# Designed miniproteins, single chains: the designs that were tried, part 9

Each design is a single chain, and the fold is of that chain. pLDDT is the mean over its residues in the fold that is shown.

## One batch from the design tools (miniprotein)

Design m295
Fold by ESMFold2-Fast:
Structure m295 (fold): chain A 75 residues (1-75)
Amino acid sequence: MKEEIIELLKKAIEALKKGDFQEAVRYLNEAMELAKKAGRLELAQKLSDIVRELLETKDYDKAIEKLNEVIAEVE
């Protein structure tokens, strides 16, 4: 489960760097669902906040920065 969540977050970052907004949001939602199923409420909350801010601000760079921080915390 940890490895799957990290892989999805890395895919989301890659999608954001390529400008694939829809794919990035899909990967983030998938990672958030896995985090919830794993009982990782802190991780699920962080991902939810990142998705919300990304949808509101459209700030891809900030989303990438926050996702890298989350990956470092989970690894």
Scores: mean pLDDT 83

Design m296
Fold by ESMFold2-Fast:
Structure m296 (fold): chain A 92 residues (1-92)
Amino acid sequence: SAAQRDLALLLIDAAHEHGATVTVQREGDTLTITLRGLSPEMLTALALRAIGAQLDGLEVEVRIEGDTLTLTFRGLSQAEIDEIEAHVQALN
């Protein structure tokens, strides 16, 4: 959905602007975004935003491992996935 795409792009941009490494993996209709090297403050802020969206009914799975935030999106269109992948490629 547009809301999932907008959340993904927001979290990617915020993580990148604060020095995190952003990677993305596509598996069929599932997109996994990994944000690595987050400060405790950024990890908390981005995780709370993603969890808030999940509680509001947005299809996103959130996983926290140390300084890494992993977001798994289902229900994105192929065009939305292509847009997110292109955005991440442009940042790297």
Scores: mean pLDDT 86

Design m297
Fold by ESMFold2-Fast:
Structure m297 (fold): chain A 85 residues (1-85)
Amino acid sequence: MSEEERKLAIELARTLEEALRAIEAKDYATAAEHLRRAAELAEKLGAEDAAASLRALAERAERGELTEADVEGLRRAVELARKFE
């Protein structure tokens, strides 16, 4: 990866962790903000499908409609992102 892509990947991993912590704290407004930021970072990395999924998660978080499957998917994404560092 380029140095630019590496910095974006690290920022994405941290942003996903912040989103997960906000969800665990039941702060869904903050979680939605972090998920939108993560979507922007994923888009910059060329991961358009991941960006679309993260935007959909942000909308569900804002509506208080997150499912256990949504939270589990986010936990999996955080673990995968950590492996890239």
Scores: mean pLDDT 81

Design m298
Fold by ESMFold2-Fast:
Structure m298 (fold): chain A 97 residues (1-97)
Amino acid sequence: SENVKKAIEYLKKALEAVENGDFEEARSLVRKALDYLDEGLKQAEAEGNQEAVDYLRKAILHAAEALRAVVNGDGETAIKHLKEAIEYAEKALKAME
């Protein structure tokens, strides 16, 4: 899925931004990733791919927690949740291949 690939790209850029202390850039990048994850979820649901749906829901939950952590200036929590979001999004991408 092109949407899930773009989501992974933006999540990885958000992780780098958090590691560099750029919380405003990280917030923007996580929001873009969430938009692409939502489109990927809609695609997986339309295709009846339950494995991809389950992984994308987990990726969305972790990306949302990362966004909350970024807004609160909690870099450690943001990094943890961004890594989890990337892992689940990559598992979803594999399930869609």
Scores: mean pLDDT 92

Design m299
Fold by ESMFold2-Fast:
Structure m299 (fold): chain A 66 residues (1-66)
Amino acid sequence: GHEEAAEAVKRYLVEELGVSEEDAERIARLIREGRGSLAGAYLANVLGLSDEQMAKISAIMKEHGA
């Protein structure tokens, strides 16, 4: 669900990409609230994630039904 997707994405952002805990928690909160489009915009436009990194996040969310 959204909670499992949020925690998995947060872990990927912090552990694999070196994103700050504060920014990763902001993304996790948006995912938990069902604001995936806003989370995606922040990831791409504020955090500057690549298309490959964005695809990985989409896969993680889909695996958890989000």
Scores: mean pLDDT 84

Design m300
Fold by ESMFold2-Fast:
Parts: sequence; structure tokens; C-alpha cells
Structure m300 (fold): chain A 78 residues (1-78)
Amino acid sequence: MIELSDTEKKVLRALYLSEKPLSASELAEITELSQSTVSRALRRLEERGLVEARRVGRTTYYSLTEKGRELAKKLSEE
């Protein structure tokens, strides 16, 4: 299984529960973490293929991949 930090788990859970693409700023508000902490976690999750990034104007939005959604579901149900 992929080993995740507590920060990465919080970000995945927030994306799963929101069921919509979220920016790093929105994730920081939901998780009560700093934007820099969330951005680092999102970068690691994207490198792992668990989230995907899409730019709209100057803002980047993040959503779960199929792999990320399955993992986040397990983290939210356990």
C-alpha cells in the first residue's frame, strides 16, 4: 500500500468528501492547514497519481484520480 503522511490523508479525505475540484486555498480552509502545507501535499499526491491538476485562469484546481478516489474512500470508511 502507498504510505501517506497525515497531511496527505487529510487532503485526500477533503477532496473525497467535497466531490468537486478544489483549489489549494479552498483545501487550506477546509483542512485548517496553511496553503504552503496543502500545496506540498498536493504536489506529492499528484506525483503518486492520486490527484490531477487543472488550471483555470491563474488558479489550479485539484481532483481525485480513480486510484485516489478508491484510496480516499478507504481512509474515510476506516
Scores: mean pLDDT 82

Design m301
Fold by ESMFold2-Fast:
Parts: C-alpha cells; structure tokens; sequence
Structure m301 (fold): chain A 61 residues (1-61)
C-alpha cells in the first residue's frame, strides 16, 4: 500500500511551506521525518525532491 508514502508527502509539503525561507530548518525537519519512516527509499526520494524544490524557490528570489 502507498498510503504511508502519501502521508509522508503531505507532511513534507507542510515542512516545505512552513520553512520555505529557511532551508536548514526544512532539512532538519525532513530528516526527522525520514528517520521516523525507517529509512524508506521512497521517503528518501520524496525528501530529496522536496528539498530540491525548496532550494530552487529560494534561488529564484
């Protein structure tokens, strides 16, 4: 089931929105979520994608 991955996606989006101007805090919170998920490779992919998008948003400003 993909339900856990979907919940992680929602939480990562919340982290990205809350810390959109602070990549360091976003990274720490995303890493905490990744560890909570037991180092799931699907979660690792989501974390990396979220951080990449956040970095791009900061660079555009």
Amino acid sequence: HMERVEEVQKRLEEIAEKYKDDLTKALHEARRLYLEAGNDPEVAKLVNETLLKLREEIEKK
Scores: mean pLDDT 72

Design m302
Fold by ESMFold2-Fast:
Structure m302 (fold): chain A 62 residues (1-62)
Amino acid sequence: LDEALKAGAEDSIEQGKKAKKEGNYEEAAKHYELAARTYESLGDFEKAKKYLELSKKYKKKA
């Protein structure tokens, strides 16, 4: 539907992966949550749930 939103979600995922590798779990959680919200807006509820669960997981590790 909107390729710019998809690109934004992918960028957020990459930023989340980088933050996770650096041990910055709070930043990783924020980036994954942003990706989840973007996929929800696109109607991709399976990806939205996946990244929301990752966000919750890393928020607990922070």
Scores: mean pLDDT 82

Design m303
Fold by ESMFold2-Fast:
Structure m303 (fold): chain A 72 residues (1-72)
Amino acid sequence: SKEIEEEIKELEEEIKRLEEEIRRLEEEIRRLAAEGTPEAEERRLELEIELGVKLVELGVKKVVIEKLKKKL
């Protein structure tokens, strides 16, 4: 149905934004890893936790889209 197609489109936009956030976090984590200071290591750990949370959110949204696609 068109309603399910619109819901999928909204979720795909959310996934795109989330993937952009994940990419920026991965870039920052790599920069902090290259720094090699204790302060940079502590900040990197904080960002790795945030990355983990966003990766779980991404996985959940992808599963929801696949379920919605099966109802089309």
Scores: mean pLDDT 87

Design m304
Fold by ESMFold2-Fast:
Structure m304 (fold): chain A 60 residues (1-60)
Amino acid sequence: MTLGEKIEELIKELLEQGKTEEEILEAVREFLKSLGLSEVTIRIALKDAKELLKELLEKL
């Protein structure tokens, strides 16, 4: 699974658990930090995760 696919699955799982947008984004940030990624990479991945989360919320 690519990094993007792992982030998408994490977001979907947390949404199904009833987590808030803030809690989901914090979980994604912690996940990315746990992988040892650079701050630049984390920032880009969080931007993409936030856009994906907004798209998924619009479908609810």
Scores: mean pLDDT 80

Design m305
Fold by ESMFold2-Fast:
Structure m305 (fold): chain A 62 residues (1-62)
Amino acid sequence: GAASAARKGQGAAELGKFIAPHRPEAGAKAYELGTKGRELGEAGNAEEADKMVREAEKVLGL
């Protein structure tokens, strides 16, 4: 659901921020996508939020 997608997006954004010192490009991209996913999930757009979260996970190698 949208709330779950928002939570996952926030987690991906925080992980992106955490890895940025070691993987700057991947970290920045994951932070961007995770933040977007959180915002979309908070807005109730679960489908688009899940897409952003999936892209963030791919950038993070998940």
Scores: mean pLDDT 82

Design m306
Fold by ESMFold2-Fast:
Structure m306 (fold): chain A 89 residues (1-89)
Amino acid sequence: MEELLEKAKEAAAYAYGASRHPDLDLQIEASIAIIGVAVLKNAAKRKGWTELAEAIDEGMATPVEPSEEAVRKAIELLHEAFKLFDELE
């Protein structure tokens, strides 16, 4: 669970940070990652995993600086978070 909380928080921070990038193509990719973060948060709430939903909210509140690397990391971390979420079912 702790690894899932950390990766979900980081994914949210990178996704919301990347969405501020001035490049429109990177903004679109960041927006897809943001949708993934929202899906994960809603799934966590349905399971009563309040700590996971709170970790995502904390990540959203602490966005990283926008960069191309932030877009890539958001997607990577989100994939890892979904994998861990599925493994904990």
Scores: mean pLDDT 82

Design m307
Fold by ESMFold2-Fast:
Order: structure tokens, then C-alpha cells, then sequence
Structure m307 (fold): chain A 97 residues (1-97)
């Protein structure tokens, strides 16, 4: 699926930016927004949960804290309840409170 490929590529780019010590807050915010929007295009629920899980498991806590608000805000603005629910469920399992 082209939509799944796009979401995976957006996840890889966001990870690259998060691992770059010279990346600006704007670059991190933009990459996080691109990833969140790409997730809203995924129709397959199983693949959606898998992509979110694999992405979050690849982050350390400091990296997650840099993007948490941006991803959540972008998903809330999309009004895509399915993707927001999937994100919040996987977030709670991988980064509990």
C-alpha cells in the first residue's frame, strides 16, 4: 500500500531528525506533523497499530517527549478518532505515565 509506505517513510524521517543533534525544533515539529498526517491515511487497523508500535518502540523517553504534543495535537485536529485511539493505546503501553 502506498499509504502504508508513506507512513513508514515519514516515521523513518522523523527518527532521522530526532537522532540529529543539529535538528531545529521546527524541523522536529514538521517531521512529527508529517508522520501524524500520514497515519490518518491508513485504512488497515492492524497495520496502523503495528506502525505506531514499531515507531514508539524505536524512541527513547527524551525523543518521545519532544514530539508527543505535536503528534497528539495533529491527530486531534484531523478528527480521526480511530488513529487518535490507536496512538493513545500504544503510547500508554510503551511510555506508561
Amino acid sequence: SEKIKRAKEAAEELLKVLNDPNASELEITHAAQVFALALTEIEDEEELYKIIKEFLESLNKEQFEKIEETIETTLKKSKNEKVLKAYLEEKKKIFPE
Scores: mean pLDDT 88

Design m308
Fold by ESMFold2-Fast:
Structure m308 (fold): chain A 105 residues (1-105)
Amino acid sequence: EEEEIRKIARKKALDDMGLSEEDVELLRTLVEDPSALTKEQLDRIAEKLGLPVKDEYTDEELERLQKLARITLDVIDALATMIEISLRGMTPEEREKVKEEVEKK
């Protein structure tokens, strides 16, 4: 139950932000080692974060992407925590409705 509530909360937070778990892994990789990402992966992250796609990313542009990635990961965690608290206050029937909505995606 506790673990299931956390999983539902995380998936809903990601859905609400328009992100997938694949996008989250790319954000984590960018924060830790931007050189591990292909240009196509950097372009995808830039687009998801609302930044312009570049022919070549400068060190300054990569640092900007890394800062936004760190903030985005923090926001995901915060939203998931807020949703988890909300779900814990719900009846089993109300939680099932949220789970159905999340599982549809």
Scores: mean pLDDT 82

Design m309
Fold by ESMFold2-Fast:
Structure m309 (fold): chain A 74 residues (1-74)
Amino acid sequence: MSPRLEAALRKLEAAVDAVVDELGMTPEQRATVRSILAALREWARRLEQEKGEDYAVAVLEATMPGVLELVRRL
């Protein structure tokens, strides 16, 4: 992955980790979150390969609020 996409993913992962810690999630919930993040990472990697870096970064940044909301509802 490009450095910009990797940086965007790291920001998302850090934000998700903060939510997980704030909510005191169980080991099972944390495992689910890790699976979601792994799927998002693979999706972003493929999106960059198919549509390019700028598109992948923009789409990932646009989805971040929805991902955080999803994690809060687990």
Scores: mean pLDDT 85

Design m310
Fold by ESMFold2-Fast:
Structure m310 (fold): chain A 78 residues (1-78)
Amino acid sequence: SLAEAYRRAAERAEAEAEKILRETGNEEAAELARRAAELAREAAEAAEAGDLEKARRLMEEADRLAQEAGELARKALE
C-alpha cells in the first residue's frame, strides 16, 4: 500500500540520518534526514486516512530534504 511504502521510506531516512552522523559527524545533514523521516511518517498517516494529495505533498517535501541531507553529507567528506 502507499502508506506502507511511505512508512518504509521513513525507516530508510532514519537509518540514513544515523549513518550520516556516524560517518561524517555532520549534525545539520543528519537533522535534515530526520526531518525527511518525520515528513514521510506524516505522509504515511495521510495516505492511511485517505488524503492522497496531502500524502504526496508531504512525501515530495521529504524527498527534497533527503536529497539536501545527502548533498551536505557529501560536502562534509570533501
Scores: mean pLDDT 87

Design m311
Fold by ESMFold2-Fast:
Structure m311 (fold): chain A 70 residues (1-70)
Amino acid sequence: SVEEDAEKLYALLADEDGRMTLRQAAAGISIATGLSFEKAYEIARAVDRDGSGKLTLEELREALEAAYSL
């Protein structure tokens, strides 16, 4: 599920600030959903609304929801 995949990826990839890089998020989304890294990266970048180059758990969940909708 989106929730289970988001929690698992967050546990593996989140840094000391509770965030993960767009590249780490894209790799995780690609593995979880079977999408290409390039497509997963586009999705991760789209949910990074503050342009920080990192995703929170909530933004990762939004990215996974978008990826599963493809």
Scores: mean pLDDT 82

Design m312
Fold by ESMFold2-Fast:
Structure m312 (fold): chain A 83 residues (1-83)
Amino acid sequence: LREEAERLIEEADRLAREGRRLEEEGKYEEAARLYEEAARLAREAARLYRELGTEEDKELAEGLEKSAEAAEKMAEYLREKAE
């Protein structure tokens, strides 16, 4: 579970960095898709941390959920710009 959650976080970070790069290139639709996928992986990692059940893991899950919300909001903003 913890190792799986860590891998999901690494992949989410990679996708968010690629999304930022595409955003800088003006590819807003593609960037939005990557931010959406990064948010999905962050939420899955948060779910796994909640399953681990320690107080520290619950705090990590809350942080990941907030990070996912920020990525989702960024994707919404970028989709509006893509028009």
Scores: mean pLDDT 85

Design m313
Fold by ESMFold2-Fast:
Structure m313 (fold): chain A 75 residues (1-75)
Amino acid sequence: SMLEEIKKLIEETLKYIEENFENLSEEELVKIGEETYKKIAELMKKLSPEEQEEAKKLYNEFMLKFLKLLEEKKK
């Protein structure tokens, strides 16, 4: 399902960032975040209203984790 694609995209993106964290610049990390947002937004348009609410929760959890990683990179 599209919802499972969103979940997998988030999991793979976070894993990639964590595995490559020391080698990623702040600017590269921001670009990854922007690209991920665009992909999730496109997938969300294909979901039912109920699945959109679930996807929104998944995206919010992703953003909280992403912002923590971005904050660590700024230090």
Scores: mean pLDDT 84

Design m314
Fold by ESMFold2-Fast:
Structure m314 (fold): chain A 70 residues (1-70)
Amino acid sequence: MMTAEELDKKAKERAEKAYEENLSKEEQIKILKELLKEAKEALAKSTDEKEKEYLEELITIIEEAIKKLE
């Protein structure tokens, strides 16, 4: 399962790729929704309280980003 650190790294890599590819608004939203799903999955499977707090913050950031793009 993906750790919080791995998920953060993956989020940054996807953001960089989106910027390089000049992705449409719709494609950016799709990527963010995929990241949101992965973060929620990681949160559901996590037993570490500190990791749960980090994932909850990450989920909030992703949801806010989606709202700004919509």
Scores: mean pLDDT 74

Design m315
Fold by ESMFold2-Fast:
Structure m315 (fold): chain A 85 residues (1-85)
Amino acid sequence: MEEAKKAAEEAAKRVAPQVKALVDAGKVDEAVELAKKTAEELIKKLGELGVQAALAAVQPIGEYLQEQGLDDAAAEIAQAIDKAA
């Protein structure tokens, strides 16, 4: 659990600024793809704990997307994690 939490926090710190920059540039599709790819990488590396780590890592991204009114984009990321699990 601790290792999965640390991996999630490190991924979020790396990816969240990039997602925000893409959203601010109007590149929402690229932001969603980056978040999905990050989640898929965590699932592949951490196996059974990877789903929980992926959800934790994309939570700040999902919150930011919802704050911008991009609820569909946030839902698409959540669906990708569910499908990859």
Scores: mean pLDDT 78

Design m316
Fold by ESMFold2-Fast:
Structure m316 (fold): chain A 78 residues (1-78)
Amino acid sequence: MVEELAEEAERALEEGDERKALELAREAARLYAEETGNEKLGEIAELEAKAKLAELEGDEEKAKEYREKALKLIAEAL
């Protein structure tokens, strides 16, 4: 359940495991899309989480690519 994954992500942050917290947030975004039936919102949230993970790993180019993809989906949703 999305709520349980979000709670586990919060716990990982408190333990100082930022990478695990972001991976759990990405999984929660996927499940949120499934529960709401709004695949576009789920894709946006997943791309945002992937951008954060890439940034933590020092892959600025990948982070930029994911952010740009998320922005394009947001523009399409408007």
Scores: mean pLDDT 71

Design m317
Fold by ESMFold2-Fast:
Structure m317 (fold): chain A 73 residues (1-73)
Amino acid sequence: LKDEIDKAKKDLDNAKKKSDDLISSMNKGVDLSSKVSKELGEETKNNLDNLNNKNQSTIDNLQTNYDNLLSLL
């Protein structure tokens, strides 16, 4: 159980860190696109928000798994 909890936490922490890095890169991409045109910036933001929502769903699943394992303590 402890090993499973430790692994689940590590997977969750790693996913959150990679998500934060992705969000940072996405924001930079939106800024660069916005300098070309407002419309391109808005389209880029919308597309990246959709990708971020899918990524957040994965993180939510990892969080649920971790929380379920913790409830067994």
Scores: mean pLDDT 80

Design m318
Fold by ESMFold2-Fast:
Structure m318 (fold): chain A 81 residues (1-81)
Amino acid sequence: GTVGVVVSAEKRPGLEDEIREAVEEAGGELIMLQETEINGVPSYFIVARTDEDAVEVLERIKKRLEELGAEVLASGASVLL
């Protein structure tokens, strides 16, 4: 399955590496990590693939990202590849 998450987070050194690690530890394979801005707020568009339950992996990713100080703006899971 595929999971997508959009988060806002304060830019800091190592944040992108921490996001990658959070995705991988949750059971996701990071496909895309794109820095962007939503209404002037630093934001990240994250896409990961998983061979596990996509909904469960998405919830683990969201929890880990929130522990990093990120705010989840949007998320979705698809059981289709």
Scores: mean pLDDT 83

Design m319
Fold by ESMFold2-Fast:
Structure m319 (fold): chain A 112 residues (1-112)
Amino acid sequence: AAATAAYAAGNYAKAIAILSALASPSAAQLDLLAAAYSKLGDTAAAVAALQALAAQLSGDAQVAALLNAAILAAQAGATAAALALLAAALAAAPNSSLAPLLSAAAAQLAAQ
């Protein structure tokens, strides 16, 4: 509650301080932590929080967390990290109709 209130007020540093002090953050708390780091431009920390979130999730939710991490890494110019995250998302969705789209995204990023 306190971390969510800090984030809603635009106090991202306070939200991060509250959330990073948690010994066992929930999926919702890790998602909020990633959003707060992203608002401050700390892309590496935001990606790490999304990877921790993905580790707690399965199926489409895990794919979405990894894809979000890959997008943030690519926007920051971390192409190798973005490619690794896209590969992890593809592995999480091997029978998904999204698999060809994820493969195409990885190929386009690798061609840059």
Scores: mean pLDDT 81

Design m320
Fold by ESMFold2-Fast:
Structure m320 (fold): chain A 58 residues (1-58)
Amino acid sequence: DEGLKETEERIKKSIAEHGPSDLIKKIEEFLKKLKENKNDEKKAQELGKEFIEALNKA
């Protein structure tokens, strides 16, 4: 959680400064959803699968 929070904040800062591509926006949204569902393992796994599919398609 601590490491994920730091990674999330660094990504958000980079996005805010450099302007996100579509892929980077998806990464930010995924991390936000993971943070909101940190105690829901099933939901986190579903979000992970969706994100992996998005990466494979990109």
Scores: mean pLDDT 66

Design m321
Fold by ESMFold2-Fast:
Structure m321 (fold): chain A 66 residues (1-66)
Amino acid sequence: DVERGRREVRELLERARELIKEGKYDEALNLINRAIGLALRVGDVESVEEAQKLFDELIEEIKKKE
């Protein structure tokens, strides 16, 4: 069910955003990867793009700490 999968992706990405705010980057990366995999399985391009955008934001935050 695409609608259910889309909702689960949204919940995973919201939790990943909270983990990024807490500095838990490894946990956030795990949730983002799970969200991408689920979005690909349900075939929702917008969900894949949202997950990819959050991945890019996470990488930028990690770079700023170096």
Scores: mean pLDDT 83

Design m322
Fold by ESMFold2-Fast:
Structure m322 (fold): chain A 80 residues (1-80)
Amino acid sequence: SELEKIYKELVELIDKNIPDPLVQESVKAMIKRIVNEKDVEKARELADLLIQALENLGYPEEFIEKVRELLDKIIEVKEK
């Protein structure tokens, strides 16, 4: 499925850019929640919250922008 493909791309991106395994698992759990959320508006709110958390943790802007792009693709697929 398209959601499965985007989820795999996000997981690879997280694994490459987040060195802390506990933070990796927390972020992956949030992404999985976004993928499984049936309410598109709630999924968008969770995606925004995840981006804000990554910004607050001080991850590079280029990494955060790539995460945002992939999360936006998840939301687009859910809106169809």
Scores: mean pLDDT 85

Design m323
Fold by ESMFold2-Fast:
Structure m323 (fold): chain A 57 residues (1-57)
Amino acid sequence: SEVVREGVLREAEGGVYEILGAVYEKIAGDKEKGEEYRKKGEEIRRKAREELERALE
């Protein structure tokens, strides 16, 4: 399914942002940047999950 494929890709995109957030926070010591990227990743993943849940009904 096209929708499932797009949802999986968006879930992966969100995961990348969460990893970036962890790198900024723990390696670069930039807590503000880390928080921004984590929130962005969480939002992307939340929307991806909502879309996938709707598509799988």
Scores: mean pLDDT 79

Design m324
Fold by ESMFold2-Fast:
Structure m324 (fold): chain A 83 residues (1-83)
Amino acid sequence: NDALIYTGLGQAYARLGDYERAIKMYEQALEIDPDNALAYRNLGEVYYRMGDFEKAKEYYEKALEINPNNEKAKEMLKKLEEL
């Protein structure tokens, strides 16, 4: 669906290091599907790479509220709690 397309575009921009455009694409995915756990996890990853650990934590927590079995989000939250 369109939310998956925006999530994929965000991933592509993130790989290029274009975090501003990556964030915008993930935000568009969430406008279409507010329960998109993948978009929240990917926002957490982008903010983590940018050094915004508070934002990263918030988005990983949202991803886990939607999908409690997201192993990557659980792992990243444990790392953030150790900072």
Scores: mean pLDDT 86

Design m325
Fold by ESMFold2-Fast:
Structure m325 (fold): chain A 89 residues (1-89)
Amino acid sequence: MDEKAQELLDMIEKSFGIELSPEEREEALEIINESLSLPDPGEGNRLMLERLIELFRKAGYDDAARGLELILEGRADDLPVNPPLPPPL
């Protein structure tokens, strides 16, 4: 597995206080890893956020999904995350 994808997912889980099942975690890691592999960082970040929002809503993590939606909309300043997610590169 991609170490960077695991680190980012762990940060998201910790920031939103969610605990993904092993199956949900594997799906989320695949989403993050695919997004990090795209040649356009802006497209990759958008795709990652959109897919993670969908996954978290399906899993019932509505607050986490809403937080990611705020980041996607460029409203990350309204999000109570600690530590804050790194800016899109």
Scores: mean pLDDT 72

Design m326
Fold by ESMFold2-Fast:
Structure m326 (fold): chain A 62 residues (1-62)
Amino acid sequence: SVDAELEALLAAATEAVARGDYEGALALVDEALALLRRHRPEDTALIASLEAQRATLEALAA
């Protein structure tokens, strides 16, 4: 399901951050955002939250 895929992506992103893999976490957040925009575009709060997290990870990955 979309929920299970989203949960797995966000769990993997959390694990990537925990080990300092900001580039990996960024890629996983990008995949989660693509999934949300395709299947749950009405979930604007979660999309905005992940966009903010993405911006932080992008700065850390640079």
Scores: mean pLDDT 87

Design m327
Fold by ESMFold2-Fast:
Structure m327 (fold): chain A 76 residues (1-76)
Amino acid sequence: AREEAERLRQQGLELLNKGKEAFEKKDYDAAIEHYKEAIRLYEEALSLQPNDEGTRELLKLAKENLKKAEEKKKES
């Protein structure tokens, strides 16, 4: 369980970073896709370790970044 949750968190972090790179390049469609994937992975990690504050904060950050990318796509 711990090893699986840690793997999911690491995969989520990788996608969060890919989303940030896409956002900086103004590829909001790719940013949205990567952030949605990161959110799914963090939610899976949190289902395995519900009291993991670190994963909860990463989930919150990914959701905030998703909202910003969706807002930017609407402006474009």
Scores: mean pLDDT 87

Design m328
Fold by ESMFold2-Fast:
Structure m328 (fold): chain A 106 residues (1-106)
Amino acid sequence: SAAVARVEELVGRGFEHLLEGIRAAEAGDGEAAAEKFEEAARLLEEAARLAEEAGAPEEAVELLREAARHAREAARAARAGDFEAAIEKAREAMVLAGEAVALIRA
């Protein structure tokens, strides 16, 4: 469906921003990392809203919202200079978003 395709597109873009944020954090650029993680959080929240409107499983919607929260935590850690925590939270966001997409496809 068009709605499912849009959710997958938003999650994919969120993944790209999470990966770019991880690379910035690995380079020690906290502000660049935080900007990427905040954009990822915004995209994942939009994906959650569209998934809910499309009647996706409640568990998938909750996983997307949790992924967005982890992305915001990654941004805060990056700004604080805690790059290890930022990378860990960003990776957790990717896992949760991936699990959400798997549930939507099932």
Scores: mean pLDDT 92

Design m329
Fold by ESMFold2-Fast:
Structure m329 (fold): chain A 94 residues (1-94)
Amino acid sequence: GEEYLNAGDYEKAIKEYEKKIAENPNDAEAWLNLGKAYLKLGNYEKAIEYFEKAIELDPNNAEAWAYLAKAYEELGNYDKAKEYYEKAMELLKK
């Protein structure tokens, strides 16, 4: 379903995740989903900020590291993208 969401659907999802985080700021999955929504909107800097929050709460979340890498790749920072993809792969071995 995510592939068919328009910008208005992502804005609605962002508001719902922001409310969830206001109720539980330790919800690493909600922070990860906020990052994904901003990544889809092309706001890579906000996506990075929210993926970093997800990683602070759950540093073993390989998916959060992989999305952080993707956001840096979209910004053209290939060195950081490679570093964070390698971190995600390392976590999948644990």
Scores: mean pLDDT 83

Design m330
Fold by ESMFold2-Fast:
Structure m330 (fold): chain A 65 residues (1-65)
Amino acid sequence: SAESRRLLEELRRAIEAKDVARALELIGQLHRMGAISPEQARALVQALSRGDYDEALALVEEVEA
């Protein structure tokens, strides 16, 4: 949907800005609306928790495919 694409773009920008709090909020929103799987949400949270922003960006790209 247009809403999920907008939230994924906002998530990408939050990760690029290293805004972990905003990124976690957006991951929660995407998961609640069914735009990402529980496994995808967990992988994103774990990457951000490690400070692995490159991995987090790669995971967002996989969701967008």
Scores: mean pLDDT 87

